# Designed miniproteins, single chains, continued (5), part 18

Each design is a single chain, and the fold is of that chain. pLDDT is the mean over its residues in the fold that is shown.

## One batch from the design tools (miniprotein)

Design m16597
Fold by ESMFold2-Fast:
Structure m16597 (fold): chain A 66 residues (1-66)
Amino acid sequence: MLEHIDVATTMLLKRYASNATIQEKIRDLEKELREKAEKMREAGVPEQDINGELAVELNKGLNKIG
């Protein structure tokens, strides 16, 4: 279970350190997820619910990358 999007993204970037194309796609996905998280926080959504939603979106995005 993903606790923090930044931790998951950092680990994936380290795993694909030699693959610049995959790293770029992962960075773009992280940016989109962080922007979504900020919008949800501004709307007063609890951090637990934000983390759950972002975990689903991260999984979908990673499936599109690989």
Scores: mean pLDDT 73

Design m16598
Fold by ESMFold2-Fast:
Structure m16598 (fold): chain A 87 residues (1-87)
Amino acid sequence: SEIDELEKEIGKIVEEIEKAVPAEKLGAVMREILLAMQAVKDLAPLEVIEALLQRALELVADNPEARELMERLGELLKKLHELLVKE
């Protein structure tokens, strides 16, 4: 399904972020990512998900590679949220 393919892409980007982020920041970055992913699955308001993603972006603001991956992760999580929210 489209959801399964998105979850696969999200997992790949998360793995790339883990490789790009320095060890000293990794725990904090992964915590915010996991909270954002859980918020998507819990069908939280989009603004809550965006706030969690913004915290992760701030943690990697000095790392251009990790920042670009975080921005892509944000786009994928927003798309997943849209597919999970049915009107």
Scores: mean pLDDT 85

Design m16599
Fold by ESMFold2-Fast:
Structure m16599 (fold): chain A 65 residues (1-65)
Amino acid sequence: SPETVLRILQENGLSELLARLLLHELDYDVEAFKNLDEEGLRALGVLDPELRRKILAAREKLQEL
């Protein structure tokens, strides 16, 4: 669910605002989030490599659930 993605993003160090902005860009599509990679994050304008690392760690955690 989008709520689960928001929780996991925040547990991996994103603020609630950044987590909500990312989900809004993905139209709250959980499958789009699961398929997100470095290239996809760069295309969305996520230029901070530390932020990309946190988002990808959250994606991996979601896949383990």
Scores: mean pLDDT 82

Design m16600
Fold by ESMFold2-Fast:
Structure m16600 (fold): chain A 89 residues (1-89)
Amino acid sequence: SDEEIKEKILEIMEELYKKVAPLLSEEKQKQLEKGFKSFKELAKTSSAEEVILYALAFLQELKNMTKDNPEAQKLVDEAIKKIQELMAS
């Protein structure tokens, strides 16, 4: 269902946030927190398809922001893969 897909995406994004935030500088942590808060706010009133698009856009920006951190890059790539697998279901 739409609700189940949205819930799974929010779970993936929340787990990623918790793992990536400690790996970042203070400035990048604040940027990530702001971006994630905005994402959660948008997700509340959006369709599952819109939430997927917003999540993938956010993850691409996060990947661009973390080019200097291989551990963060790996975590972002894993999150992208999980969302893509949900889309294939």
Scores: mean pLDDT 85

Design m16601
Fold by ESMFold2-Fast:
Structure m16601 (fold): chain A 86 residues (1-86)
Amino acid sequence: LLDFLRLVAGEELAKAFEDLLKNLSPEIAQRAWDVIRKLKMTPEEAAKAFKLLASIKDETLGQRAVDAMEAAKSVEEALKKIEEVV
């Protein structure tokens, strides 16, 4: 996944994803990516979402953030929900 992100989405998004994996599991990262694809986020919005998740140092808070993202109906709502958990 990381190699794919570097090749097609650019260094910024790939770096944000890599930073997320330092503190959160690949499972949380995959769930976040599924929400990004479902909501049709731009690479800039996706990088912002991953940066917000990367600021979370606790797997339990990471799970709560992704649960909130999955319930969101828009990109704006998803980003706001992550910010509320952080």
Scores: mean pLDDT 77

Design m16602
Fold by ESMFold2-Fast:
Structure m16602 (fold): chain A 87 residues (1-87)
Amino acid sequence: MVEEAERRAEQLRRLAAAAREAGASEALVEALEEAAEMVLRLGRLVAEGRLTPEEAAEGEAIAERLVALARAEPEEFRAALERARAA
């Protein structure tokens, strides 16, 4: 779980950096960074036995909502993805 969470968070952080460079809205960049931090935190808490799998699932749903919010701005989100691939 921790390794997969770290991998997912790393991809989100790379996307956030690309979005910022592409001139995307601050809200989109913030949403991606928040999702990355949330995924990492949840993975660590579960690994330490401090969080239940049910609570982790709720947190992952919040991370998915942040990603969905980024997708609500298709042009900005698409530009960020293309920038990430070009880098």
Scores: mean pLDDT 71

Design m16603
Fold by ESMFold2-Fast:
Structure m16603 (fold): chain A 84 residues (1-84)
Amino acid sequence: MREIRVMGEVARRVEEALLRGGEEEARRLLPELRELAEREGLPESLLRFGLIVGAMGAYSARAPTREAIEEGLRIGRELAEEAL
């Protein structure tokens, strides 16, 4: 399924950006992720989900604690609101 692949790419790219340079790096990536979603026909809901999953992945990778996962969820939601 093409949509799942593209959503996974969004999640991977935002996770990598957060791990490299935190929120600022991820925010700089948002225009490129929006363009990718538009080119590939990714629904807004799946773009939002990919951003959230990627952020949660980044935060759980650094510290697999409840607090880190909840912070990742918060950041992912903020990125999704800014991207959309």
Scores: mean pLDDT 84

Design m16604
Fold by ESMFold2-Fast:
Structure m16604 (fold): chain A 63 residues (1-63)
Amino acid sequence: MKASDLEITVAEALAELIREKGFDVSPEEIARKAAEKLGIPLTDELLELARRIKQVVEDARAA
């Protein structure tokens, strides 16, 4: 199964930010870091993807 480069990059950005700040990271910070890694502008799609991935990680942690 091919994961999109977008999903992989957002997950990498989240992992790096968690290492720096713990789980006190906003979806905007995640999306900005991912956009910088991809060399693209910050988009609504990227921001929504960052929110979704962060929520999945938070839900897994709370379980």
Scores: mean pLDDT 76

Design m16605
Fold by ESMFold2-Fast:
Structure m16605 (fold): chain A 77 residues (1-77)
Amino acid sequence: MEKTRKATRALGEAVQDEVDRLRAEGRRVVRGWGPTLPPGSTVSTAVIETDDGRLVTITYDADKDSLEVEERDLPPP
């Protein structure tokens, strides 16, 4: 339970940091998904779509105590 709460909190803080970074760069969030933490999982994920056609994926693994942020281009429709 503590581990799950830590994962959710750490992910939430990372999402806020990324939203703040995007705002500082003049970019806007058009959609957001998560945080997602499947039952029994220790990996939580949030995804942010930006108005310039990019996708920011934030993943926290509570078992490894690791936070990963990946930014990529949205695939063309």
Scores: mean pLDDT 74

Design m16606
Fold by ESMFold2-Fast:
Structure m16606 (fold): chain A 100 residues (1-100)
Amino acid sequence: KPLKIEELTPEEQAALRYLMEHRDEGVTVDELAERLGISKERAQEIVDRLEAAGYVRRDPENPDRYVVTDKGLEEYAKAVAPGATLEEVKEWIDALRKER
């Protein structure tokens, strides 16, 4: 069954957003669990579901890390900023990551 981004729970959306903020280096299940304040088991379930949807994949250089796919970036951009370019959404995510 194709998973749409609007079908994601708020927890899964937060996980995807964190993955977007760290799209260049990727995210481990442990890092995701710490960021969201959830168990490693729950973090693994979330990344497994996002990977099944094609929104994330394992980094081929470091398989312990998950990275956002082009599909994940495009679908997230459409859901959070309809009409914005992919580049504008990337700049917005990068600004959020920097905090200050």
Scores: mean pLDDT 76

Design m16607
Fold by ESMFold2-Fast:
Structure m16607 (fold): chain A 86 residues (1-86)
Amino acid sequence: MEEEIEDLKRVLESALENLRKAKAETDPFDADVYRAIAIISLTVALKTAERLNHPAAPLIRQALDAVAAGDYDTAIELVEKAIETL
């Protein structure tokens, strides 16, 4: 379980970094690349959190919904909260 929590944390930190890059990026192509990487990382993190019945799972799901809506501020806040639960 500890190794899986460390893996989950690493994946969420990767998602957080890419969400921040997507929000800050002025080039729409590069922004879409960062957004895509963040979605992949969040999807992997969600599957792991759900398998572990971890309280981070609903926060990660909400973050994915926020990214889909283009709300990077909410997504970043939710991912930060998810990391704090680990």
Scores: mean pLDDT 84

Design m16608
Fold by ESMFold2-Fast:
Structure m16608 (fold): chain A 56 residues (1-56)
Amino acid sequence: MPKYRPVGLGAQLLEKYGGIAPGEVLTPEEIGERTGVDGEELARRMLEAGLVERVE
């Protein structure tokens, strides 16, 4: 299952809107639970924007 780590501005955005600490590695489901949106869609869009990196 793919996991994502916030990078740069993405770390600041996920901390502000999801309470996700810098350096946390999260599944799309966990991102969705923390932010209240579709975590798979958010993770995909943030990956395309360079705001998260994919971690196996």
Scores: mean pLDDT 79

Design m16609
Fold by ESMFold2-Fast:
Structure m16609 (fold): chain A 87 residues (1-87)
Amino acid sequence: TQRLQQAIQRLSQLYDQNRAQVRSLLPQLSPEVRQQVQGLIDEGDRLYQQGQQALQQGNLQQAFQLYLDANQTYSSALNLAQSAIKS
């Protein structure tokens, strides 16, 4: 599991990067798109928090899946925000 712990650490770093990036785009969005992006941010943060709890319990596989899901949710938020800015 050291390999799995390293993967989780990398996903945590990616989460921080995605979070910073999407938040920087929020002021450029219409209220309607901002609400949708904020919903995805909230879901991603929820999944990340559940992943942190799984890590504290020693459930590395569950933590990995939750961090992966959190990053996928943030990728959706970033794609939505970037697409809205292009229009």
Scores: mean pLDDT 88

Design m16610
Fold by ESMFold2-Fast:
Structure m16610 (fold): chain A 92 residues (1-92)
Amino acid sequence: SPLDAFLDALKQGDASEAIGIYKRNRSKIDPEELARLIEKVALEVYKKGTEEQKKAAREVLQFLSKDVNKVVAEAASVALGVMDIKDAVDKV
């Protein structure tokens, strides 16, 4: 599905591809399903991902935080905030 393709690109650290898939498939991606999955995937990338994958995830979440759909924007903003807090704590 387009959502699966988006999440796979996000997990692989390809921010431009993930954003491209989302833009091309907005009407085919359920906002509530994306909101639930994006938080889980962002946390998995933070725990298991490389620095490059974490940077790509932040870029995708920053893009989604500005989405016209409030459910998507809010979920992305929450996920981004959690990643930022964890990164700051880990650096102390």
Scores: mean pLDDT 79

Design m16611
Fold by ESMFold2-Fast:
Structure m16611 (fold): chain A 68 residues (1-68)
Amino acid sequence: MPPPSREEIEELLEEAEEEYPQLKDWPRTIKLLLKHELLTRTRSKEEAREVIRIAAENNGNIPREVLE
């Protein structure tokens, strides 16, 4: 599948904020870093959704192995 577009990443993050309300309370810098990682390192919408889930469950800590 093609890598997710910026618009698709923004949509996935919006959906994730509904499922994981704690994401709304994250500092802007952390949200921007997550968005950047999703745009540059994920290869599909499914992979992007999984990275968002892992980040949410780990309170903003994305394991290095998920991004490499």
Scores: mean pLDDT 71

Design m16612
Fold by ESMFold2-Fast:
Structure m16612 (fold): chain A 84 residues (1-84)
Amino acid sequence: SHQALQDALDQAIRNKDVPAVVALHQQMHREFEERLMRQGKSREQARALAYTASELVVTGAILDVIDDPDERKELVEAYKEALK
C-alpha cells in the first residue's frame, strides 16, 4: 500500500540507509510505471513520469524527515549518486 511504502521510506531515511532508500525508490518506480501503463500511457511516457514522481516522493520525504540541512544535502546527494 502507499502508506506502507511511505512508512518504510521514512524508516530508511531516519536510519540513513541509502541502499534501502534506493530499493524503495525502485519499487515505487515500478508501481507508478505499471499504474500509468494501465491508465493508457505508453511505456516510454510511463517510465519517464514514474521516475520523476518517485524522485519527488523520495526527495520530499528526506526534506520532511531530516531537519539538519547538511545531513539532508548529504543524503540527497548519496541517493541521487546511487541511482546513476
Scores: mean pLDDT 86

Design m16613
Fold by ESMFold2-Fast:
Structure m16613 (fold): chain A 84 residues (1-84)
Amino acid sequence: VEEARRRLLETVEDILNKLVKEGYISEEEAQRILEEFREAVERGDFDKVLELINKYIKNPVDQFVVLAEVTELELLRRREERRK
């Protein structure tokens, strides 16, 4: 689960850095958005993570990549719940 969380946050950071480089958002805005994703992931609030994807990640390919990472993390979380 920890590796999936790290990978998801790295993917989000890469996408946000790309958006800064392309001039769509500022570096300050990218840092704030990344913090919002990190907080939601740490809380296990995946509905909030999906909301943030829809709000900030407008490119369909980037949305797909992040959704795939979120799906992996959610499946791992559900496996851990079943083992209790």
Scores: mean pLDDT 75

Design m16614
Fold by ESMFold2-Fast:
Structure m16614 (fold): chain A 121 residues (1-121)
Amino acid sequence: MRRTEDRLRHAAELARELATLLTKNAGRHSADPSMSEAAAYARQAAKHARETARLLEQAAREAGRDRQRARELVAKAEKHLDELRKLVKQYSALDPETADEVLSLVGGLGAALAGARALLD
């Protein structure tokens, strides 16, 4: 694969891992009424993580064919990542036990996406 495509696919994989983790955490908290707010934030964050993964997978396919389209898809993924970061901040305040793992994946996704963006410029 091309270096840019590899970076975008790596970022998409991190976004999928994050979506899976947030979905599992939301499921755990859905059983506890006192954690309903944490479950809601985790569920919304998981939706943004899934959309980020989808957009980055599309960007990877476009990177070698239409660099402008790949940049547009990455820009949309960045907007979803910004919303994801806000939701994760709220979630982490309510569920500190899993916060470190979630924040680590968000940081890794942000770094991978920044690296992919640099290769598209």
Scores: mean pLDDT 85

Design m16615
Fold by ESMFold2-Fast:
Structure m16615 (fold): chain A 74 residues (1-74)
Amino acid sequence: MLTEEEARQAVEDARANLEKAKEYFEKGDIVKATNYLVAAYLYASLARLSGNPELIAEADEVLKEIKELQKKIE
């Protein structure tokens, strides 16, 4: 299982990749946007494995934003 520090880093990595996905989506680069969105999803899912309710809640918020962007891309 992830440590709390590792899980928090995973939430930060998820947010960073989501921001990159948004950037490439705005540029019309759907392939890169999708690749960063997949990375963001992976990191957010990893953070949920922490078992920490607070970190799971933060990861779920990132996953919500990922789903909204995915609907616009797909």
Scores: mean pLDDT 82

Design m16616
Fold by ESMFold2-Fast:
Structure m16616 (fold): chain A 96 residues (1-96)
Amino acid sequence: YTMDVSSIEVKVVVHPEDNISQEEVDKKLEEAKKRLESTIDEIEADTEVSENSEGTLDVGEVSVDVLIGVMRGHVAQGDRVNLRGAVVLAMEPLVR
């Protein structure tokens, strides 16, 4: 595998209703970010990646939660994946 996160547009999508407030949008984005962080912690705690490897992930524009789900699938199949590196790159647009 070759994990090229730079070619993947990671987007946290909030689907606001026509009358949803900006405050609710901000809250949902914050919750999505915290969910990402907890998922990363769970993966690191459960799998404790002993060897870094790159997985090829051909994923278009997706929500961050979906991207994490796909990466977990690779780990569950016994694939070696540099989850931390890929996830950090995916989260950088949300943090910075």
Scores: mean pLDDT 40

Design m16617
Fold by ESMFold2-Fast:
Structure m16617 (fold): chain A 79 residues (1-79)
Amino acid sequence: MASAEEVTAKMREEVAALVATLHLSPATVARLEAIIAEIAKEKDPRKRLLLSAEMSLVIAEELGDQEAVEAIKAIIAKA
């Protein structure tokens, strides 16, 4: 059975790799974990995609990538 729980377990593995590679702060890691928990509860694939975009936004903010921040915000605003 493919469950939201299985998808979020894979996302947690990917986030752990990003934390190690990008040296993300504990505050950013906590925000990402909160978003993954919301994705696990969400049944609507559109809302799960928006939550995934919020994860990308959090990472872009941590890295100071203002161009990526603005692009991701524009995507979220249209959905």
Scores: mean pLDDT 77

Design m16618
Fold by ESMFold2-Fast:
Structure m16618 (fold): chain A 85 residues (1-85)
Amino acid sequence: SVAEHRAIQEELVREALRRVSKDPETRETAEEALRALEEALKTGDQEAVEKAEEYWEELLKTPVGAEEAERVEARLKELREELAA
């Protein structure tokens, strides 16, 4: 379901933030991206959600978030397979 899919995405985002936020320079940018994602999810604006997710994915590509990016991509692949079934 859409609600179940979103709950998993939010958990992945929070897990990534916890790891990335250990770097002080990255923390502020990650908090801004998370706030944008939370606002977009509350309003239900599809364009805003996609924009916020792009910001979040960009942060995960930083050196601090690089290891977490592999885990996020693996879980997104699993979610896509469940959605296709």
Scores: mean pLDDT 56

Design m16619
Fold by ESMFold2-Fast:
Structure m16619 (fold): chain A 75 residues (1-75)
Amino acid sequence: LQLPPGVEEIVQYLKTRLPAESATFKSIGPVLAQNLYDAGFNSVEVLKAATKEDLEKVKGIGQVTAEQIYNAIHK
């Protein structure tokens, strides 16, 4: 499966920010990253500018996952 460059970048970035034992880290894969990309998060910079509410609107991301991603990128 060929992923857009932005999708692979998002996957690697999030995996470096989240604890390996977390459920959110384990859920980060090509499908979730593609959903982020399709929602307009095509780079780490755009992802960093997102609010928690913007992340919650992404398919496959609920409140807990959105909060964990938001907190991980805003440490």
Scores: mean pLDDT 74

Design m16620
Fold by ESMFold2-Fast:
Parts: sequence; C-alpha cells; structure tokens
Structure m16620 (fold): chain A 106 residues (1-106)
Amino acid sequence: AEEEARAAREAFNQTMVDAKNAIDTGNKEAIEAAKKSPEELEKKVQELKDTLSTHRTALGAAADRYAAADPENAEKVRARYDSFVTDMENKQKKAVEEAKKLAEEK
C-alpha cells in the first residue's frame, strides 16, 4: 500500500538524519580530541569507525525495508543509500585527516 511505502520512506529519511547527526557530532569530537593529545584522537577515531559501522547497518536495514515497500523505486533507494554512505565516509575521512594534522601541529 502507498501508506507502507510512505512510512518506510519516512523511516529511511529519519535514519539518515540520525546517522548524519551522529557522524557530524563524532567528527567535531575528533577535532577537539586532537587538541588534547594524539592518543585521545586515536581513541576517538576508533569510536567514530564503530559509530559509522552501526549507522551504516541501520541505514542498510531501513533501505531494504523501503525497497521492499516500494519495489518500483528499489534501485533509486539503493542508489540513495550508497551515495549517502559514501558521503558520510568521505566526510569522516576528511575530518580525521584534519584532526590528525591539527594534533601534529600542536
């Protein structure tokens, strides 16, 4: 039913918002950790990887549910998931690189 597709889409969109907020917060915390010590940064980088893995899993499950509820748009849902995950991974990588540079300059 259209209601099921809409509910699955809303859940998928909310899961993306949750993932973005968690990764944005973690990236900011990594930069702050870099200002304290390289050891604190290394610990925070591991936490960030774990956070990304957890949210990637949740997003994949939400994407699968949305694709199942709206089969005609399943390829678009998968493409949106892949693009969003790639963007999050690139954003985290850039933040970690900036944090490492900041730790070395301290």
Scores: mean pLDDT 84

Design m16621
Fold by ESMFold2-Fast:
Structure m16621 (fold): chain A 67 residues (1-67)
Amino acid sequence: KKVDEALKEAEEILKNLSKEQRTDALMALNVALTSPDPETQELALEHIRKILSKEQYDKVVEILKKL
């Protein structure tokens, strides 16, 4: 439930990205939120950091901190 809310909030932040980049970032965010493996979570966060601008990444990190 909290993960679904975070993904919806992230969709609004990523609205200005291409469909491909938005899908890629949302998939990585879902992995970061749901994976029990710390290494997989770290790789997902690094992937998000490379796709997003600093401003978009900072907003996504803020969403993650609320969980």
Scores: mean pLDDT 76

Design m16622
Fold by ESMFold2-Fast:
Structure m16622 (fold): chain A 111 residues (1-111)
Amino acid sequence: MEKVKKAVDEIIELGYEAGQRLRELLAKATDPEVKKVIEEILGLLGDFIGKIWIAYKYNLFNPQRILEDLDALEKKLEEFREKYKDNPIVQEAVDIALEFVKKVREIVEKV
C-alpha cells in the first residue's frame, strides 16, 4: 500500500531527526541523572520506531494501534516533564520527543 510506505518512511526520518537532537542534548548533559532520562527517552523512541518498522515489514501496520502506542509514549513524556519541571535540558528533551509524537500522529491520522 503506497500511502503506508510513505507514512513509514516519514516516521523513520522524523525518528532519525529527533534521535540526533536528543543525542546532541545527551552530549551537553553533565548530570548522570539527566543523561539517564535522555537515554530512556531515546530508548522509548527507538522502541516505537522498531515496532513501526516490524509492523510494516510483516504487513501488520494498524493506524489505531500506532495511535494507542503514541498515547502511551506521550503519557510517559508528560511524566518526565512533570518530574523534571525545573531541569531545562530534560524539558528540551521532552519537547523534542513530543514534537516527534505530534508529527507522527498527523501522518498516521492521514493513512
Scores: mean pLDDT 88

Design m16623
Fold by ESMFold2-Fast:
Structure m16623 (fold): chain A 68 residues (1-68)
Amino acid sequence: SDRLRQLQQQAEEVRRTAERADVEGQAVLLGLLEGVLGELTSLDPRWQPERDEVQRRREELRREVEEA
């Protein structure tokens, strides 16, 4: 559907932006990406693995900041 394609493009754009961001920017952008992937997963469960990956990255980043 058009909505799925739109969300996929948004996820890709956010992911690319996050790759170039500093730690604070990554925290915000990965949160936004998880939101987009959450909507994708609600429409198509096949997106769950990508959402799980982003959740792991967010948790890893959070632990790195807490241990610093």
Scores: mean pLDDT 82

Design m16624
Fold by ESMFold2-Fast:
Structure m16624 (fold): chain A 68 residues (1-68)
Amino acid sequence: SMEQIREVYEEVKEELEKLQREYVRRYVQDGDTSAGEEGRKEIIELLRKKIEEKYGKTFSDEELKKVL
């Protein structure tokens, strides 16, 4: 459910924000134009992994994107 996704998001929020900051740094400072797409993919995969570890269930990218 969206509540399960939101709960896990809050638990890992600092970890996700750290990842996002690193990809923003790569884009802005290193001129890495692929960083935006790679960053979104890695953030979605991290969130999926944490939800699967906690609930033993997987959610679609579309459902995970709704919380990001």
Scores: mean pLDDT 79

Design m16625
Fold by ESMFold2-Fast:
Structure m16625 (fold): chain A 64 residues (1-64)
Amino acid sequence: SREDEINRLLSELRERLLSLGVDEDVAESIVKQLRQWAARGASLEQLRTAVDNILRSAESRAAA
């Protein structure tokens, strides 16, 4: 289902952010914001794009 795909996407995002050294409270805040956006009607494509952008930014910061 769409909900199962969103839950998987957000779970993967959280784990990847934590692995990159992002603080747990910051990672939870990001996941919460995306979950709220999904509840307000954001498409899976919009959520995947946002996740990709967030991870790209976090990876860039971790590499610096």
Scores: mean pLDDT 85

Design m16626
Fold by ESMFold2-Fast:
Structure m16626 (fold): chain A 74 residues (1-74)
Amino acid sequence: MLSEEELQEIAEEVGVSVETVRKFLKILERRKITPEDFEKIAKELGVSVETVRRIYLEVGIIEGMRLIQRAVGL
């Protein structure tokens, strides 16, 4: 879904490894996540809840922009 370049950008912005971002995306692919899931995901990834929130925001921005572009009928 996201390109390797986009994964690297998110990893650099949040200050985590690309591997951590990939693991987060695998979790998103398996199930819908809510803010309540952030604590569980943080434990699974070995990062802080704040880090999970930042990854989620960055992914959401990229996905949201793509959805808007598609909705405009590109």
Scores: mean pLDDT 74

Design m16627
Fold by ESMFold2-Fast:
Structure m16627 (fold): chain A 97 residues (1-97)
Amino acid sequence: SVTDEATAAAVKKYPDEAASIEAFAKQAREEGRRVTEEAKELVREGKTAEAFTLAANKASQIINDATPIQREVAQAAARELSLSTMEGAGEVEEEKA
């Protein structure tokens, strides 16, 4: 995943902060997964705009809560959340068809 690649790069750049970077990445992935599932349910209810707003708000929160060392990981996690939400919305529409 984009988040895993960014996490590996950040750990290589800041090896003394590896535990902090990895913990942040794990939390961002867990929150992203939860929000993606919530967004898929909103799409099933016909609330696609609300689903994308939910994902965008969480993406912004992940970036804003990141320290400078974590910022590249946060940006990758935010992008992955946006892509997963778009993919999930497409999957729900295919299920309805």
Scores: mean pLDDT 84

Design m16628
Fold by ESMFold2-Fast:
Structure m16628 (fold): chain A 84 residues (1-84)
Amino acid sequence: MTEEERERLNAERRARYAEIVANADNVDKQELIDQYVAMLKEIYGLSEEQQQQIRQQLESTTTTAQLMAGIEVLKEEKRRREEE
């Protein structure tokens, strides 16, 4: 795969995530944090302490849009790992 092909795929991904971002204002940030942390636990086996620390960091450092985009990335990672 060429660098130009990667940039094109990244541009398409960005456009799709922009639609997710457009709906972010109507989504509860706490619910998104819960989903994100639950997926991290399922994929990586995080402890309750690690989950709580990540929740605190996500609350202070992320937007709803970033959380929605991150959840989509984690869904792809989970599917990829199941195929490996």
Scores: mean pLDDT 73

Design m16629
Fold by ESMFold2-Fast:
Order: C-alpha cells, then sequence, then structure tokens
Structure m16629 (fold): chain A 86 residues (1-86)
C-alpha cells in the first residue's frame, strides 16, 4: 500500500540519521514519550514524529475497516522503529 511504502522509506531515512546520532537513548525516549531533547537533531525528531503519525494512521484505518492486517502492520513498523533506535 502507499502508506506502507511511505513508512518503509521513512524508516530507512531514520536509520541513516541514526548512524550519525550521538544520543540514541534520547531519540528512543522522544519516540516513546514525545519529550524533545536538545541532544537529538531536529530532522530526526521531525521524522520520528512523522513515523508515529503514519503508524497511528494505520491503526485508525484498521479500526475503521475492521481489517487486522493494518493493526499487524502498525505493530511491525513500531517494533522495527524501536529496533532502529536501540
Amino acid sequence: SKLEEELRKLLEEIKELMKSETDKSAALTYFRTGKRSSSVSKELQDKLLEADILIGMLLIIGAVSKDPRYIELADEFEKELIDILK
């Protein structure tokens, strides 16, 4: 799906940004809690917020359509993103 393609591209961009990130724990904390940190780049924080929004859209689509595949995709993307941020 278009949303899946957008999320996969975004996760790859986040993975590349994480290679140069000095405070990986702060990036993970931002993703989990929404608390911004001056030690995490604005670009990375903005992309993490975008990923969270797109994952949330998958959950809403799954709930409205009653299609469990969207819920499963959202869970997989969240898990992959957390693994990238570790």
Scores: mean pLDDT 82

Design m16630
Fold by ESMFold2-Fast:
Structure m16630 (fold): chain A 112 residues (1-112)
Amino acid sequence: MSLLTKLYRALATGDPEELERVLKEILEQKVPESKVATVVALANHIVDPDKAVEALTRVLLESEDPQVRLLALKLIESFAPVAGLSKVRPVLQRLAEEDPSPEVRAYARDVL
């Protein structure tokens, strides 16, 4: 099974532990962001985009890898037109102010 298929299933099921594992593998295998974006473009075929955003939000709170958090944040932004940001906004505000990574803080501010 491809990493992109694993990503789609983790987003569809809302499994934050599988999602963190898949995002880490995507970064380790240097999968192009354009291919990751193609999977997220299928968000309109995901039955519950709020569930996907909740799983990504869990990854933001639990992952110690700033690159995994940054990728999760970019994916949350991609779901914003469908799921909205109201539920994740308090987490984005906290990341913008307190995340140890300057890059994660900057991106969180831009998404707010």
Scores: mean pLDDT 77

